# Designed miniproteins, single chains, part 64

Each design is a single chain, and the fold is of that chain. pLDDT is the mean over its residues in the fold that is shown.

## One batch from the design tools (miniprotein)

Design m2333
Fold by ESMFold2-Fast:
Structure m2333 (fold): chain A 88 residues (1-88)
Amino acid sequence: SFARELEELERKHEERARKLNEELVKELKEVEAKAEKEAKKLEEEGKVEEAKKYLREEAARATAEALRRIGDLLDEELAERRALLARA
C-alpha cells in the first residue's frame, strides 16, 4: 500500500540523515582541528589577522560544503517522495 511504502521511505530517509550527520560532524571536527593548527602557525609568525581570516574562510568553506551535501540529500528525498506520489 502507499501508506506502507511511505513509512518505509521515511525510515530510509531517517537513516540517511543520521549517517550524513555523523559524517558531517566527523569531517567538521577534522577541518576545525587542521584549521586551528595552521592558524596557530600563522599566529606564531605574528600574522594574527591572517590567522583570523584563514579560520573564517575555512569555517565558511566547510559550512558551504556541509549545506551543499544536506541540500543534495533533501533534493534526492524530495525526488523519491514525488516518484512515490506519482504512483499513487
Scores: mean pLDDT 85

Design m2334
Fold by ESMFold2-Fast:
Structure m2334 (fold): chain A 88 residues (1-88)
Amino acid sequence: MVEELREAIEALREQLEKVPEEDTETKATLERAIELLEEALRLYEEGKDISRAAALLTAAQLLLMAESLTASPEGQKLLNEALKSTMK
């Protein structure tokens, strides 16, 4: 979980760097998703409130899907795997 979250955050940050400067909406969406994932990672690293961490992962995934924009395929895959691991 923690390793998958770090990889997802890195993939999304890489995707953010590739977004055109004029695409403000995509940048805002990716920044928000990264914030949610960083909060989830913090909770998992502290061993606290796994349910809240799972909710944050779900929120990030829904945000990225709703925008239908430049979400990284690799970041999406890692995020989905992290979410699945939490739901087991």
Scores: mean pLDDT 71

Design m2335
Fold by ESMFold2-Fast:
Structure m2335 (fold): chain A 70 residues (1-70)
Amino acid sequence: SLKEVERKLAILKMVQAILESGIWYLERLAEKADGETRAALERQISRDRVLLNDTKAQMEKLEKEYEKLK
């Protein structure tokens, strides 16, 4: 249903915003960090970027479904 797709898109948009904000914050911390701490932050940023890309892919699929229902 249209309302179900809208609700799922709203949740994914929230997840995207949280991930983008989190990545930005971690990048700022990594700039100030050194050694093991910096390496750990960069690994976390890489993981979060994968999740962000997956979230964007899910949103694209749902947006295409939304257009078909409109």
Scores: mean pLDDT 88

Design m2336
Fold by ESMFold2-Fast:
Formats: C-alpha cells, sequence, structure tokens
Structure m2336 (fold): chain A 75 residues (1-75)
C-alpha cells in the first residue's frame, strides 16, 4: 500500500495537479487561489534559471497559505 507520510507528503505531480484543477473549477476566491498555484507550478516547471524557480516556489507557498486561510474561514 502507498505509505502516507505524516508531514508534508510528496504528492505525485498528477495528484497535486488534479486537486488544484478541481479547486480551480470552483467559483470564487478558492478557485482564484488554485489558479495562482497552478500558474506558480507551471513557472517552476518552465523556469529559465534557479532564481526564477525559487521565486515561483515562494509564490506557490504564499498561495498555499492563502488557500489554507480561506479553507479555515469556510470551516
Amino acid sequence: APAPAPDRPSLSPGELRAELERLAATPGRRGEVARRMLEAIDEMENSPNREAHIEAAARLQEAIDELRRLEREEE
């Protein structure tokens, strides 16, 4: 069976992307944040240099924090 990691599991790119695409299909703020996360992932994948990659990763992390804040507001 696939081992569930207790903290910050490494998801396959397909699994992560599928979750973000599902969120991006929702209307409103969560969909906007999910689209920003997908954009940051694309920037990381296609970054021309290490600095661009690091900057895109930082934007992704900020978007993740924003999404978590919105989820907490919903819950």
Scores: mean pLDDT 72

Design m2337
Fold by ESMFold2-Fast:
Structure m2337 (fold): chain A 71 residues (1-71)
Amino acid sequence: AEAEAGRRSDETVRLIKKAARKLLEDENGVKLETDEEAYKEFLRIFDEMKSLDEIAELNRKLAEYVAELRK
């Protein structure tokens, strides 16, 4: 494919990290200094979740934030 659909580009990774930061700020009211710190905190929360429904909902919210930031 001509597109980078199969790659983890720096742009795609940045959008995911920025989306995670936005999600954490909206859900927890936590203001983190960098997208990297926010993404690490997001992964920690995700790993501590034991409910499949909560995990699915968190992933859905993250995907919506990513879609919004891609505009």
Scores: mean pLDDT 70

Design m2338
Fold by ESMFold2-Fast:
Structure m2338 (fold): chain A 78 residues (1-78)
Amino acid sequence: LDEAVRYLQLALEHARQGNLDEGRRYALEAARLAGSVDSPLGRRLAESALEAARLLEQGNGDEAVDLLQRALDSARSS
C-alpha cells in the first residue's frame, strides 16, 4: 500500500506540473499496486487512481489533481 501511495504522490506532482501523460502512467501503476493489496482501502485507492488516470487521459488535469489529493488524504487517515 505504501508503494501505491508513493505512485499516487508522483501522479499528483506530474498532474500539477501539466505533465498529464506522466501523471496518467503513475496513476495506472498506483491503481495496479493498490488493487493487489486486497483491502477495502486498497480497492478505494485503486478506483480513485483509475478515475484520475481517465481524467488525465481526457485532459481534465484540475479534476484529476483534486481527486488524487483526496485519495492521498484518505490513505493518510488510514
Scores: mean pLDDT 82

Design m2339
Fold by ESMFold2-Fast:
Structure m2339 (fold): chain A 66 residues (1-66)
Amino acid sequence: MGKVVATGLSPAGATAVALKAIGEGGEAEVIDGDPIRVIATGLSEEGALELKEAAEASGGKAEVTL
């Protein structure tokens, strides 16, 4: 069961990452703050890695825990 924490995203980028996590069968929480954070859980290994790539492609940073 994978977990991804993404930071450094715009509000639009955070929303896109959260929606991707939900679409991959996971759960996502957007924490509004400076910086904005997205915490995604319940992901497969593949889903966690894809979410990391999506966050980094949006200019953010992501940490994956499998």
Scores: mean pLDDT 80

Design m2340
Fold by ESMFold2-Fast:
Structure m2340 (fold): chain A 55 residues (1-55)
Amino acid sequence: PTIRLPEVQALLDELVAQGKEAIARAVEDAAIRAYLTGTPEEAARAAKEMAERLL
């Protein structure tokens, strides 16, 4: 979806371009969960933390 936060979308695009599709999926899932229960800022933070944990 094109309605993602720009910083999260950039991170997901980069991970997919690197062939890290499973990591990209985990990062996206973390961002979506945080977005549904919090703010866009929390969603961006959750995405970055998941990427850092898995990379």
Scores: mean pLDDT 75

Design m2341
Fold by ESMFold2-Fast:
Formats: C-alpha cells, structure tokens, sequence
Structure m2341 (fold): chain A 68 residues (1-68)
C-alpha cells in the first residue's frame, strides 16, 4: 500500500542517517532526523494516524507521495 511505502521511506531514511520531511494534506509538517530516533518514530506514527489521507515524504530531494 501507499502507506506502507511512505512509512518505509521514513524508516530507510532514518536507518541511513538522513532527514525525511513528512507533509500532510492539512499542511502539517514533521521533520524526521536519523540522528533522532524519536522523530523517526513520531513521523511513522503521524502517517499511521492519518491513514486514508494524502501525504508526502521528501528525502534528499526525492519525493514520495500517496495515501498514508
């Protein structure tokens, strides 16, 4: 599913020490940093909590978009 793909993008970015920017359709933004595991967990939970809504995950200029 798109939600699993978006969650995977956040988790893989975190594993690689990268920054993932999660944007929701309501305009909310969360920055997940690989150096801060709590921020990565928060971003995954945010996507799960907004299941069925549009979301975008950006990692190093690569954009992943879909339904959370």
Amino acid sequence: SDGERLQKAVLEAGKEGKTAVVTLEDGSVLVAKGSNPASVAAAVLLLIGHSGQRATVEVDGEVYEGVA
Scores: mean pLDDT 83

Design m2342
Fold by ESMFold2-Fast:
Structure m2342 (fold): chain A 111 residues (1-111)
Amino acid sequence: NEEKVEELLKLAEELGSEKLKELIEQLVAGDASSIYDLIDELNRIYREALENSSLDEILKISNKLTDIWRLALEILEEQGLIDREQRIELAKYRGKKLEEIHDERVEKALK
């Protein structure tokens, strides 16, 4: 899906992450295992935004990260590299990692 790949690369460029571009290229080439490294890079960008950005900028970055995640899962599913059940498990894994980031921020704010 050429249009989805182009949109992913554009979003990665707007976020300024060369590592994100490399991970997208690996996923498109059929390396489904790179999805976990993608989650880690998306979460790194999100943590930096939470620390260094205004609320409006955080929301804008968060929307781009969510779009990257959605498009990456759609490409993997369309390529037959993951099924619907695996997609749900990956969404739960990402959700748990995001909760850990939020818990760390709340704990830091209370200290």
Scores: mean pLDDT 82

Design m2343
Fold by ESMFold2-Fast:
Structure m2343 (fold): chain A 65 residues (1-65)
Amino acid sequence: MEELKELLMKEFDLSEETAEKIASKAKVSGAELYHYMIEELKLPEELAQKIVKLLIEKGYIPEVN
């Protein structure tokens, strides 16, 4: 968990709080995580898409739900 938070903070310049919230949601579908980041965390759409892609590639969420 700390490793994922550190990765998100370094790759995307996210605050620790934001990275922790994303890491906590990593087990939901990619679509749900994407909507969460846009609607609740108010992240840019491009950033949210890149984060979802990274988490899928790293195996934190499945490619298909």
Scores: mean pLDDT 75

Design m2344
Fold by ESMFold2-Fast:
Structure m2344 (fold): chain A 58 residues (1-58)
Amino acid sequence: MSEEQRKKAIDLLVEAGLSREQAVRLIEESPNPSALAQKLIELGVPTEVALEVAELFL
């Protein structure tokens, strides 16, 4: 994982309405990109943003 990719993912999630703390926790606690995307969608993050964030971990 790149620190730059992680920072971009956090910034995207904050723009989507999550707190920085929530964004960091979700990224660290998710076992894979697919699980992260599903969790974000369930929390109300737009599907396109959730998928962009997940792709940053590939």
Scores: mean pLDDT 78

Design m2345
Fold by ESMFold2-Fast:
Structure m2345 (fold): chain A 83 residues (1-83)
Amino acid sequence: SAAPSKEEIAERIAKEVGKLAEKRLGKEVGEIAYKIWLEINKKELKEGVLSSEERLELLEKLIKELGNEELRKLFEELIKESE
């Protein structure tokens, strides 16, 4: 069996984050969470490993475009737990 690609790993992590957000805040928020986390992971794959601070900055930019403060708080918690 072929080893999973970096892109496949990034998508699997993003899907798990989306599923967690869906369980807590509903399906629509879960879909948004998946998209944002995938964007962070894609940037990390292109630019190299991001620090927690860099991830939070990118997250703030993406959530500002969506206008959802509850999603921001959830993601700040998830970033802190992932370290």
Scores: mean pLDDT 71

Design m2346
Fold by ESMFold2-Fast:
Order: structure tokens, then C-alpha cells, then sequence
Structure m2346 (fold): chain A 59 residues (1-59)
């Protein structure tokens, strides 16, 4: 695929999705925002891993 999926990044995305669904069902805005934040953090970790790999392949 175009991006590397790290175990750490995927775990955060999965935890964030669960929290997002819980917040939506209960109307808890803090859980919704926290869930979104975890998903974005997981994506960031995967992106950093992809960039690091490309740097090593270039150098």
C-alpha cells in the first residue's frame, strides 16, 4: 500500500474509532474529540514511519 501501517499507529486508530463510536452513542463530545485525536495520532505515526523508510532508501 502507499503508506506503512505500524502496530502502534493501527492500535491508536482502532482505540480512537471505538471511543468515537461510544461518544456518538452517548452524546459525549469529549469522547468524540478524544477519539478523533487518537485516530490522527495513529495516522501521524504511520506517516512518520513511511517518511523514515523513504529517507533510508534515498540515502
Amino acid sequence: GPFIKTPEGEKLIEEGKKLLEEGEKTGDREKLLKGIGLILRGIGINLEAELEKKKKERD
Scores: mean pLDDT 81

Design m2347
Fold by ESMFold2-Fast:
Structure m2347 (fold): chain A 79 residues (1-79)
Amino acid sequence: SDSQKAEELLRRAEKLNKEADELLKQGKYEEAKKLAEEAVKLAVEALKYADKSLVPRVVGAAIRGIGLETEALIKLGQL
């Protein structure tokens, strides 16, 4: 179902955001950037299938991913 697909994509995005945050803490900025970019991509895909009740969580995951990617880009001098 669309609901199940949205939830699976959201869980994957949330996991990648957690991994990106951990990589940032370790100074692995290029790896953190790649995982954060993938998290944003999955969160945007989840929006296509998300019901109204899930949208705030999906948007939150996308915003978190953008923030993590931006931090990694600043650390890499790629902003």
Scores: mean pLDDT 89

Design m2348
Fold by ESMFold2-Fast:
Structure m2348 (fold): chain A 69 residues (1-69)
Amino acid sequence: DAVVERVAALLGGQRLRTEEARRLATQIVSAVANGDAARAKALVEEALARGLLSPEAAERLLALIEEAE
């Protein structure tokens, strides 16, 4: 799926230095792959709130997830 591939590529480009950040990235990709847009959005918002994801990356991820919805 092109959306899943774009989400995975965007997350792979981030400097995910903690195990928590990498685990959240994996969960976001999994949620998108399963068609669970609501869960994927919630995980992106959680990662942003916890400072594990930049605001720019979060905005782009939310736009991609919304497009797939």
Scores: mean pLDDT 76

Design m2349
Fold by ESMFold2-Fast:
Parts: structure tokens; C-alpha cells; sequence
Structure m2349 (fold): chain A 55 residues (1-55)
């Protein structure tokens, strides 16, 4: 099952218009691909930080 951090990252990606990234996060969590999941979660976090930093 995806953890709360994984769910938050997927929702963040979806809110930022990156529906494909949200799907990839969920799929990596379901597959148990920890390395891919970590990279995708970090990407979503980076996008969220950039959005906050701009306005």
C-alpha cells in the first residue's frame, strides 16, 4: 500500500498538472520499486517547491 508521503506526492503532481507523474508515483509504489518511487517523489517535491518559490 502507498504510504502517506507517496499519496501526498501523487496529489501534488496532479494539482500541478502532471497527471503522468502522479500515475508513475502510484505505479512505482504498487510495484515496490523503491528507487523509482524515491526519484518520482523528489521530482514532485521539487516542482512544488519551485511553484511556491515563484509566487
Amino acid sequence: MPGPVTQAAARLAERLGHKDLAKEIREAAEAGDKEKLQKKVEEASRLGAEEQGRQ
Scores: mean pLDDT 76

Design m2350
Fold by ESMFold2-Fast:
Structure m2350 (fold): chain A 78 residues (1-78)
Amino acid sequence: MEEARALKEEGERAFAEGKLEEAAELYRRAAELAKGKDDELAAEALENLSLVLLKLGKGEEAGKAYTESLKLRKESPG
C-alpha cells in the first residue's frame, strides 16, 4: 500500500499546484491500487478524486467517484 499512499500524496501536491487533470489521474491510480487491499485508502482517494472532478466541471463523474467511496467505507473488500 506504500505505492497507493504515495500516489495519493502526489495527487494532493498536484491539486495544490492547480494541476487538476494530473491530480485526478493520480487519485484514480491510488484508488485502483488500494481497492480490495485498503478500502479506507481507496475511499479517501475517490473522495479527493470527486472534489477534483467537480472543479473540472465533471459533476456526473464526481458523483460516481463519491458514491463508490461511500460503498467502500461500508462494504468488505471483494
Scores: mean pLDDT 81

Design m2351
Fold by ESMFold2-Fast:
Structure m2351 (fold): chain A 77 residues (1-77)
Amino acid sequence: GAMAEAVAEGERIAQGIFDIFRKNAEDIEKRLKEEVLTPEQKEELEAQLYINRAMAGESDEAARKAEEFLRKEWEKR
């Protein structure tokens, strides 16, 4: 039926989107471990990591940390 087909397609699209954010988070984690970074670059990458993890639906804690970082950056203006 059309409903079952729409649900299956939606699940496939959602999985694809989550996979993109997960891959981004994994790439950022690898950069944080392997690259020689300044404290500023590390803080920036950590923010991007939390944002990507939040978008991947991995935890509410990641979303909270992303919000805190964005607020802190706004205050640095």
Scores: mean pLDDT 72

Design m2352
Fold by ESMFold2-Fast:
Structure m2352 (fold): chain A 83 residues (1-83)
Amino acid sequence: MAMIYTGFGAAYYKQGKYEKSIYYLKKALELDPENSLAWYYLGEVYYAQGKYEKAIEYYQKALEINPNNQRAKENLQKALAKL
């Protein structure tokens, strides 16, 4: 289930284990490409790594699927300010 992989991705992100986070988030997206939350957490991981251009791309994808994700909107603005 895509939701369990998204949960693992979020948990590993919180622990600073970015490689494991990316692995599970990509697994979630292989099962469900419309998983806005998985796109959002990929944005969070890349933002934490200082890869702002990738973070912007993934936040935009999350918002394309779920325009009401306020955290993705706020973090997109923060990532844009880093360019």
Scores: mean pLDDT 86

Design m2353
Fold by ESMFold2-Fast:
Structure m2353 (fold): chain A 90 residues (1-90)
Amino acid sequence: MNAKQAEALRRAAEVLREVAEEAEPEVAEKLREAAEHLEKAADALAAGDTAAAKAHLKKAGEAVKEAYEIDPEAAEEADRRVSEVGEELS
């Protein structure tokens, strides 16, 4: 299960970077920050460090929330695409 969860998080990070490429610089910075934390969460899950994974997931969520406060449309698009990745990998 950890391997599939790590793959889902890495794909979500990839999607956030794609959205960031089309976003304004301030929003792009927050989306890239979230992507970095999702990758760190994936690495932690692969290593069996669930505490570190949880901490990074929380930080990723905080970064997406900050992006939503700056540009709700860009953040909503990112959130929708991340949700689609979760459904695809189910």
Scores: mean pLDDT 78

Design m2354
Fold by ESMFold2-Fast:
Structure m2354 (fold): chain A 93 residues (1-93)
Amino acid sequence: NPAEIAELQRKEARIREWVERRRQLLDDMLENSSPEQIAGAFEASAIYLESLGYEKAAEYFRKAAEAARAGDLETAREYAERAIEEIRRHLLK
């Protein structure tokens, strides 16, 4: 069904744009935001992705939020990058 394919393509385009925007903002956020603000941003990302069915990516963003609250920004970055990679893998399959 061409209409169903078009809807899927629009959904995938929106999530690709969201992922690219998050990648661009990640370094700025980790450098210029408080641990509470960083954790809040990752929690918001997890809720958004879970609502779209990206459960594994949401799990990684929750782990990133926990690391950020602990002041471990290096581990927070690693989990955020894993979440982004998980979405990318889903979009390529």
Scores: mean pLDDT 80

Design m2355
Fold by ESMFold2-Fast:
Structure m2355 (fold): chain A 96 residues (1-96)
Amino acid sequence: MTEEELIAAVRELAKELGLSKEMQDIINKEIERAKKLPPEERYQRLRDIVRALLAMKAVRIAEANPDKLSPQERAVVDRLRAQAEETFERLKKEVE
């Protein structure tokens, strides 16, 4: 996946998830920070953002059908939510 494809994936996932303007602004600032890094570190940073957004998407899909989740599956969803929230809190601190 190219850098442009990773950035496009981040933007499309953010729109699909209906993220707040504040969160979208934080993500955009982090993308701009990533562009100043060496290529390998830049790709890793962008990939981490995509992974966090995909985790949030998985959580929302699961929450749309909560009655179909086993207790064990619910625990996995809760862990993914916590991991995504930790990632976004870290990104927020990095751009402030």
Scores: mean pLDDT 75

Design m2356
Fold by ESMFold2-Fast:
Structure m2356 (fold): chain A 82 residues (1-82)
Amino acid sequence: MQDFIQQLNDQIDSYSTQSQLSTDNDTLVQQGRNAGQLAVDMYNRGGDQNIVNRGLGVVRDVADRVPQSQPIYDQTQQQLNN
């Protein structure tokens, strides 16, 4: 159980790092989609809110850097609030 949460944190760390280091918009948007989907999947499982918040944070950071990805952040927020 603890190992599972650690693996999810490691995956979000990877998405966050890759989104920060990448200058290619398509790669940035893809990392945002991956992090957002992980956050939604974690939320739907009644999972760790810290992982959900970290995933949403990556999507938010990508939207700040790539404004055309704002709909991905909005969709992720809607799925987490509904």
Scores: mean pLDDT 75

Design m2357
Fold by ESMFold2-Fast:
Structure m2357 (fold): chain A 79 residues (1-79)
Amino acid sequence: SAAEAFQQALEYMGQGEKAAQEGNYEEAIRYYEQAIELSPTDALKALALENLARTLEKAGNYEEARRYREQADRLRAAA
């Protein structure tokens, strides 16, 4: 259900934030990717994309980070 997808996306988002704070950027990226896939709203998806981009910047992947920030910006502009 949409409610189950929303809760799972939030759980992955939280796991990603914890992994990123611990410096486990590869693990954080995987969790944020799952959150993006399960996000039933543009707002939640944009937030997950921003967290993914920030994590990629910390990992030194600036070009990938820029692409995900652009995706987040487009989702917000479309709302």
Scores: mean pLDDT 87

Design m2358
Fold by ESMFold2-Fast:
Structure m2358 (fold): chain A 68 residues (1-68)
Amino acid sequence: GSHMEEVITIRVDELGGTAAALAAMALSVAKRPNVVIRLEARKIGPDLERLRALAEEYGATLEVHLVE
């Protein structure tokens, strides 16, 4: 089998508000090395930098995908 990391996927229309809250909750629950938080959003807001800082603090990886 392939080497798989724990991935938590959150899909929202924009980054910020609810998206930021959901990502923060996911990071709070999954405070473990090799956790990947995947955000799929239409817009990038200033909260992205805060979310990246939180992911780094918790030892998680943040992936951001812009969707249609």
Scores: mean pLDDT 63

Design m2359
Fold by ESMFold2-Fast:
Structure m2359 (fold): chain A 49 residues (1-49)
Amino acid sequence: SSIDKLALELRKQGKSLAEIREELEKKYGVTYSDELVEQLIESAEKELE
């Protein structure tokens, strides 16, 4: 999904989980936990396989 790809891109840029959460919340208006952000990153990494 677009959310997964954005989370992975921000992580590759060296953003912290807190910074990634803020960017996702800003863009999609939904609150994510650190655990959920990590799951989104893992999902995007698997999609790139």
Scores: mean pLDDT 79

Design m2360
Fold by ESMFold2-Fast:
Structure m2360 (fold): chain A 60 residues (1-60)
Amino acid sequence: AIREDVLAEARRGLESLGLSPEEIERYLAELEKRVAAAPDFAAMVQAAAEVVREAGRRLE
């Protein structure tokens, strides 16, 4: 499903940042809430990009 694809891509992004499994789960839980509220696929993709960007900024 489209939501599953967005979440899988976000997981790969978070893993590439070297986050712990616990941090990945926390960010994915937040993304799942944002995706559930998203009106369309473009909004889901934007939510995924923002969550991964937020995680990256906290590591800098």
Scores: mean pLDDT 79

Design m2361
Fold by ESMFold2-Fast:
Structure m2361 (fold): chain A 104 residues (1-104)
Amino acid sequence: MAQLYIDLARSYVAQGKYDEAIKYAEKAIELEGEDNPVAQTALARAYLAKGDYDKAIEWAEKAIKTNPKNARAWRVLAEAYQKKGDFETAEKYRKKAEEILKEN
C-alpha cells in the first residue's frame, strides 16, 4: 500500500513536480514509518530541487542512516553542501557517492 505512494513520489520527482513528490513521500512515511530509504531519498531530492538545502540535507542523512550504500542520498548531500558554499564537505560526499557506485 505504501509502495503506491513511494512510486508516485518517485514519478513526481522525475516530472519536476516537487510539491506533489513531497506530498506522496510524506503519505508513504505516515503508512510505513520514516525508515523507508526510497521515500527519504525522494524527499531529499525534491527539497534540493526546491532550494530548501537544510531539509534536503536532513532527509539525505536519514536515507544514508537507513542505507549507507545509497549513492543518490550521498549525491544530494554533496549538491546541497555545494549550494550552501561548503565545497570541502561537498567534495567529501561526492567522492563517497562515487566509491559506492564503483563497488556495486
Scores: mean pLDDT 84

Design m2362
Fold by ESMFold2-Fast:
Structure m2362 (fold): chain A 82 residues (1-82)
Amino acid sequence: NAEEYFEKGKELFKQGKYEEAAEYYQKAIELKPDYAEAYYNLGEALAKLGKLQEALAAYHKALELKPGYKKAWENATALAAQ
């Protein structure tokens, strides 16, 4: 399910496998399009891959789904300053 793909993405991210982590976060989002946390983690993985504009878009999507998402706001503002 979406949560299993999300957890697998987190495991891969912890291992430094950012491209694979992003793929699993995208699979989680495909099953649950309102998964704000998966968009946030996708942004983290994309930022690690140097895909800064895509990371920013993912953080903004997380904020759209959950306006009070402090971590997504902090990371979006820090990334936009680069």
Scores: mean pLDDT 88

Design m2363
Fold by ESMFold2-Fast:
Structure m2363 (fold): chain A 57 residues (1-57)
Amino acid sequence: SKEEIERLQEIRKKAIEGKDIEAIKELAEMVLERADWSEELKKKMEEAVKKLIDEIE
């Protein structure tokens, strides 16, 4: 839904700008639950999240 997309964008913004590991993990969980996203998009998001977590840990 539109509200879910807005929430994902807000979490992504906080994760990237604040380097908040908790927010990044929440984003990864939401990506896995998105049946309407392509597998390619999910993989890109999962890889981006994993890379970001690795860089800030």
Scores: mean pLDDT 65

Design m2364
Fold by ESMFold2-Fast:
Structure m2364 (fold): chain A 92 residues (1-92)
Amino acid sequence: AAAPADIDELLAGHTEEELRAEARRLFEELAARGVADLEAMLALPVPEQATRLIRLLEEARAAGREEVAALVEEALLTLLALQAREARRAAA
């Protein structure tokens, strides 16, 4: 579910505040599963959060952890949508 259409759908249906809240919720779920450190993730800028999620996604896929991989993909899509919204705002 890493299609560009998924990002556009998130952007159309969600505010920047809602995307930030959803990203935090997904990070909390990853932390609850022992996959990520919540405080460490929240301390990073959004581009660095995305970079860390990409690494976690590759690790989850390599380990055959399909449920974790799907959760990381959802978090990554949410961050990419947030970055796109911030970039569009900065260009306006």
Scores: mean pLDDT 76

Design m2365
Fold by ESMFold2-Fast:
Parts: structure tokens; sequence; C-alpha cells
Structure m2365 (fold): chain A 59 residues (1-59)
């Protein structure tokens, strides 16, 4: 989650997606990582995917 958040702040959205996915693979219960993945995808214009991950973050 920390790495993905840093990459988002830097505007490195594609790398933020990869970092968030890595964090989720390590800990699928990390709701912050799911939220950060959604934010990164939304910034990339991948709105449908972002919505799915936002829903997962709110479970």
Amino acid sequence: AEEAARLLLEGRYEEAVEAAKAAIKENPEDKEAWLLLGIALRNLGREEEAEEYFKKALE
C-alpha cells in the first residue's frame, strides 16, 4: 500500500497499479491497497475496472 500511495502522489499511475496489485497479492485483506488500485485505474481512464476495485475496498 505504501509504495502504491507514493507512486500515485508522483503521478506514476501505471506503476501505482502494479504496486497496488503486488500489495493485494501479499495481503488480499489490505483494503487500502484495493482503494489505491481503484484510484490509479480511474486516473488512467479505466473507470469500469476502478469501480470494481472500489467495491472490493468497501467490503
Scores: mean pLDDT 81

Design m2366
Fold by ESMFold2-Fast:
Structure m2366 (fold): chain A 77 residues (1-77)
Amino acid sequence: SASSEAEKYFAEGKKLLMQRKYEEAIELYEQALALDPNSSLAPEALRNISTAYKALGKEEEAKEYYKKAVEKAEEQE
């Protein structure tokens, strides 16, 4: 299912983030979010995209994704 496939992309995105492959991590997280935008993992993924953008020196994108992460977490409360 799309949900199960999204979970695999979330997991792989996290592995790439730990390896400091920031651009690749962002791509996999965005694919996961496209497959399952309401996943319980979505707030963490958005926060991790923010962290990756900050590591890449992209402060404006980092702030935008951090805001999305907070909003998504509030929606799931």
Scores: mean pLDDT 88

Design m2367
Fold by ESMFold2-Fast:
Structure m2367 (fold): chain A 65 residues (1-65)
Amino acid sequence: TTREVGAVLSLIAEGTRLGLPVEARVEGDTLTLRVAPGDPATDAEFERRARQIAEDFGLRLRIER
């Protein structure tokens, strides 16, 4: 749906801004983010932004490492 596409694109854009390779998918009501370990501060910032994006689109956030 448009909502799922919007959430994924927002995450990709945020990951690009921070220089992170990001994998994101939406399954049902859950936004799943796969994060490879990298710089902890950058990873933490991205996870915080991912939470905000999930909230904006009304999705649950799941982070996989």
Scores: mean pLDDT 73

Design m2368
Fold by ESMFold2-Fast:
Structure m2368 (fold): chain A 67 residues (1-67)
Amino acid sequence: KLEEEIEKAAELLGVPKEVMRERYELIKKGAEAKANNTPENLKKYEELQKKLDELNAEFEKKLPSIG
């Protein structure tokens, strides 16, 4: 199930499957940190969200550019 979703997303975005898997792991960890709703966990969630935003920015840069 998860592997299939990662594969489809990778194909749609034209990125390696490994990159999509890493992105999914960051999303999952962010959700887990958010679930506890402590100040420390919220801070960790914000750090993970920044990493996700960085990966999303890389995708956007790859789509319009050749490198």
Scores: mean pLDDT 69

Design m2369
Fold by ESMFold2-Fast:
Structure m2369 (fold): chain A 67 residues (1-67)
Amino acid sequence: GDTVEEAYRLLKEALELYKQGKIEEAQELIDRASELTGASRETLLRAMRLLAQGKEEEARALLEEHV
């Protein structure tokens, strides 16, 4: 599958875990996305913040730039 779409899916799952206070589990998904894409944790956290704001297109564009 598309690496960007897989990273996007992982970040959506991580965001839901963060909303539930499951910080460690969310961080594990972010680490998996980082390993998959080569993007920094900081970049992935920025993309997840955009997703939290409903800015899905901007989050995808950020991932495409760094993946």
Scores: mean pLDDT 82

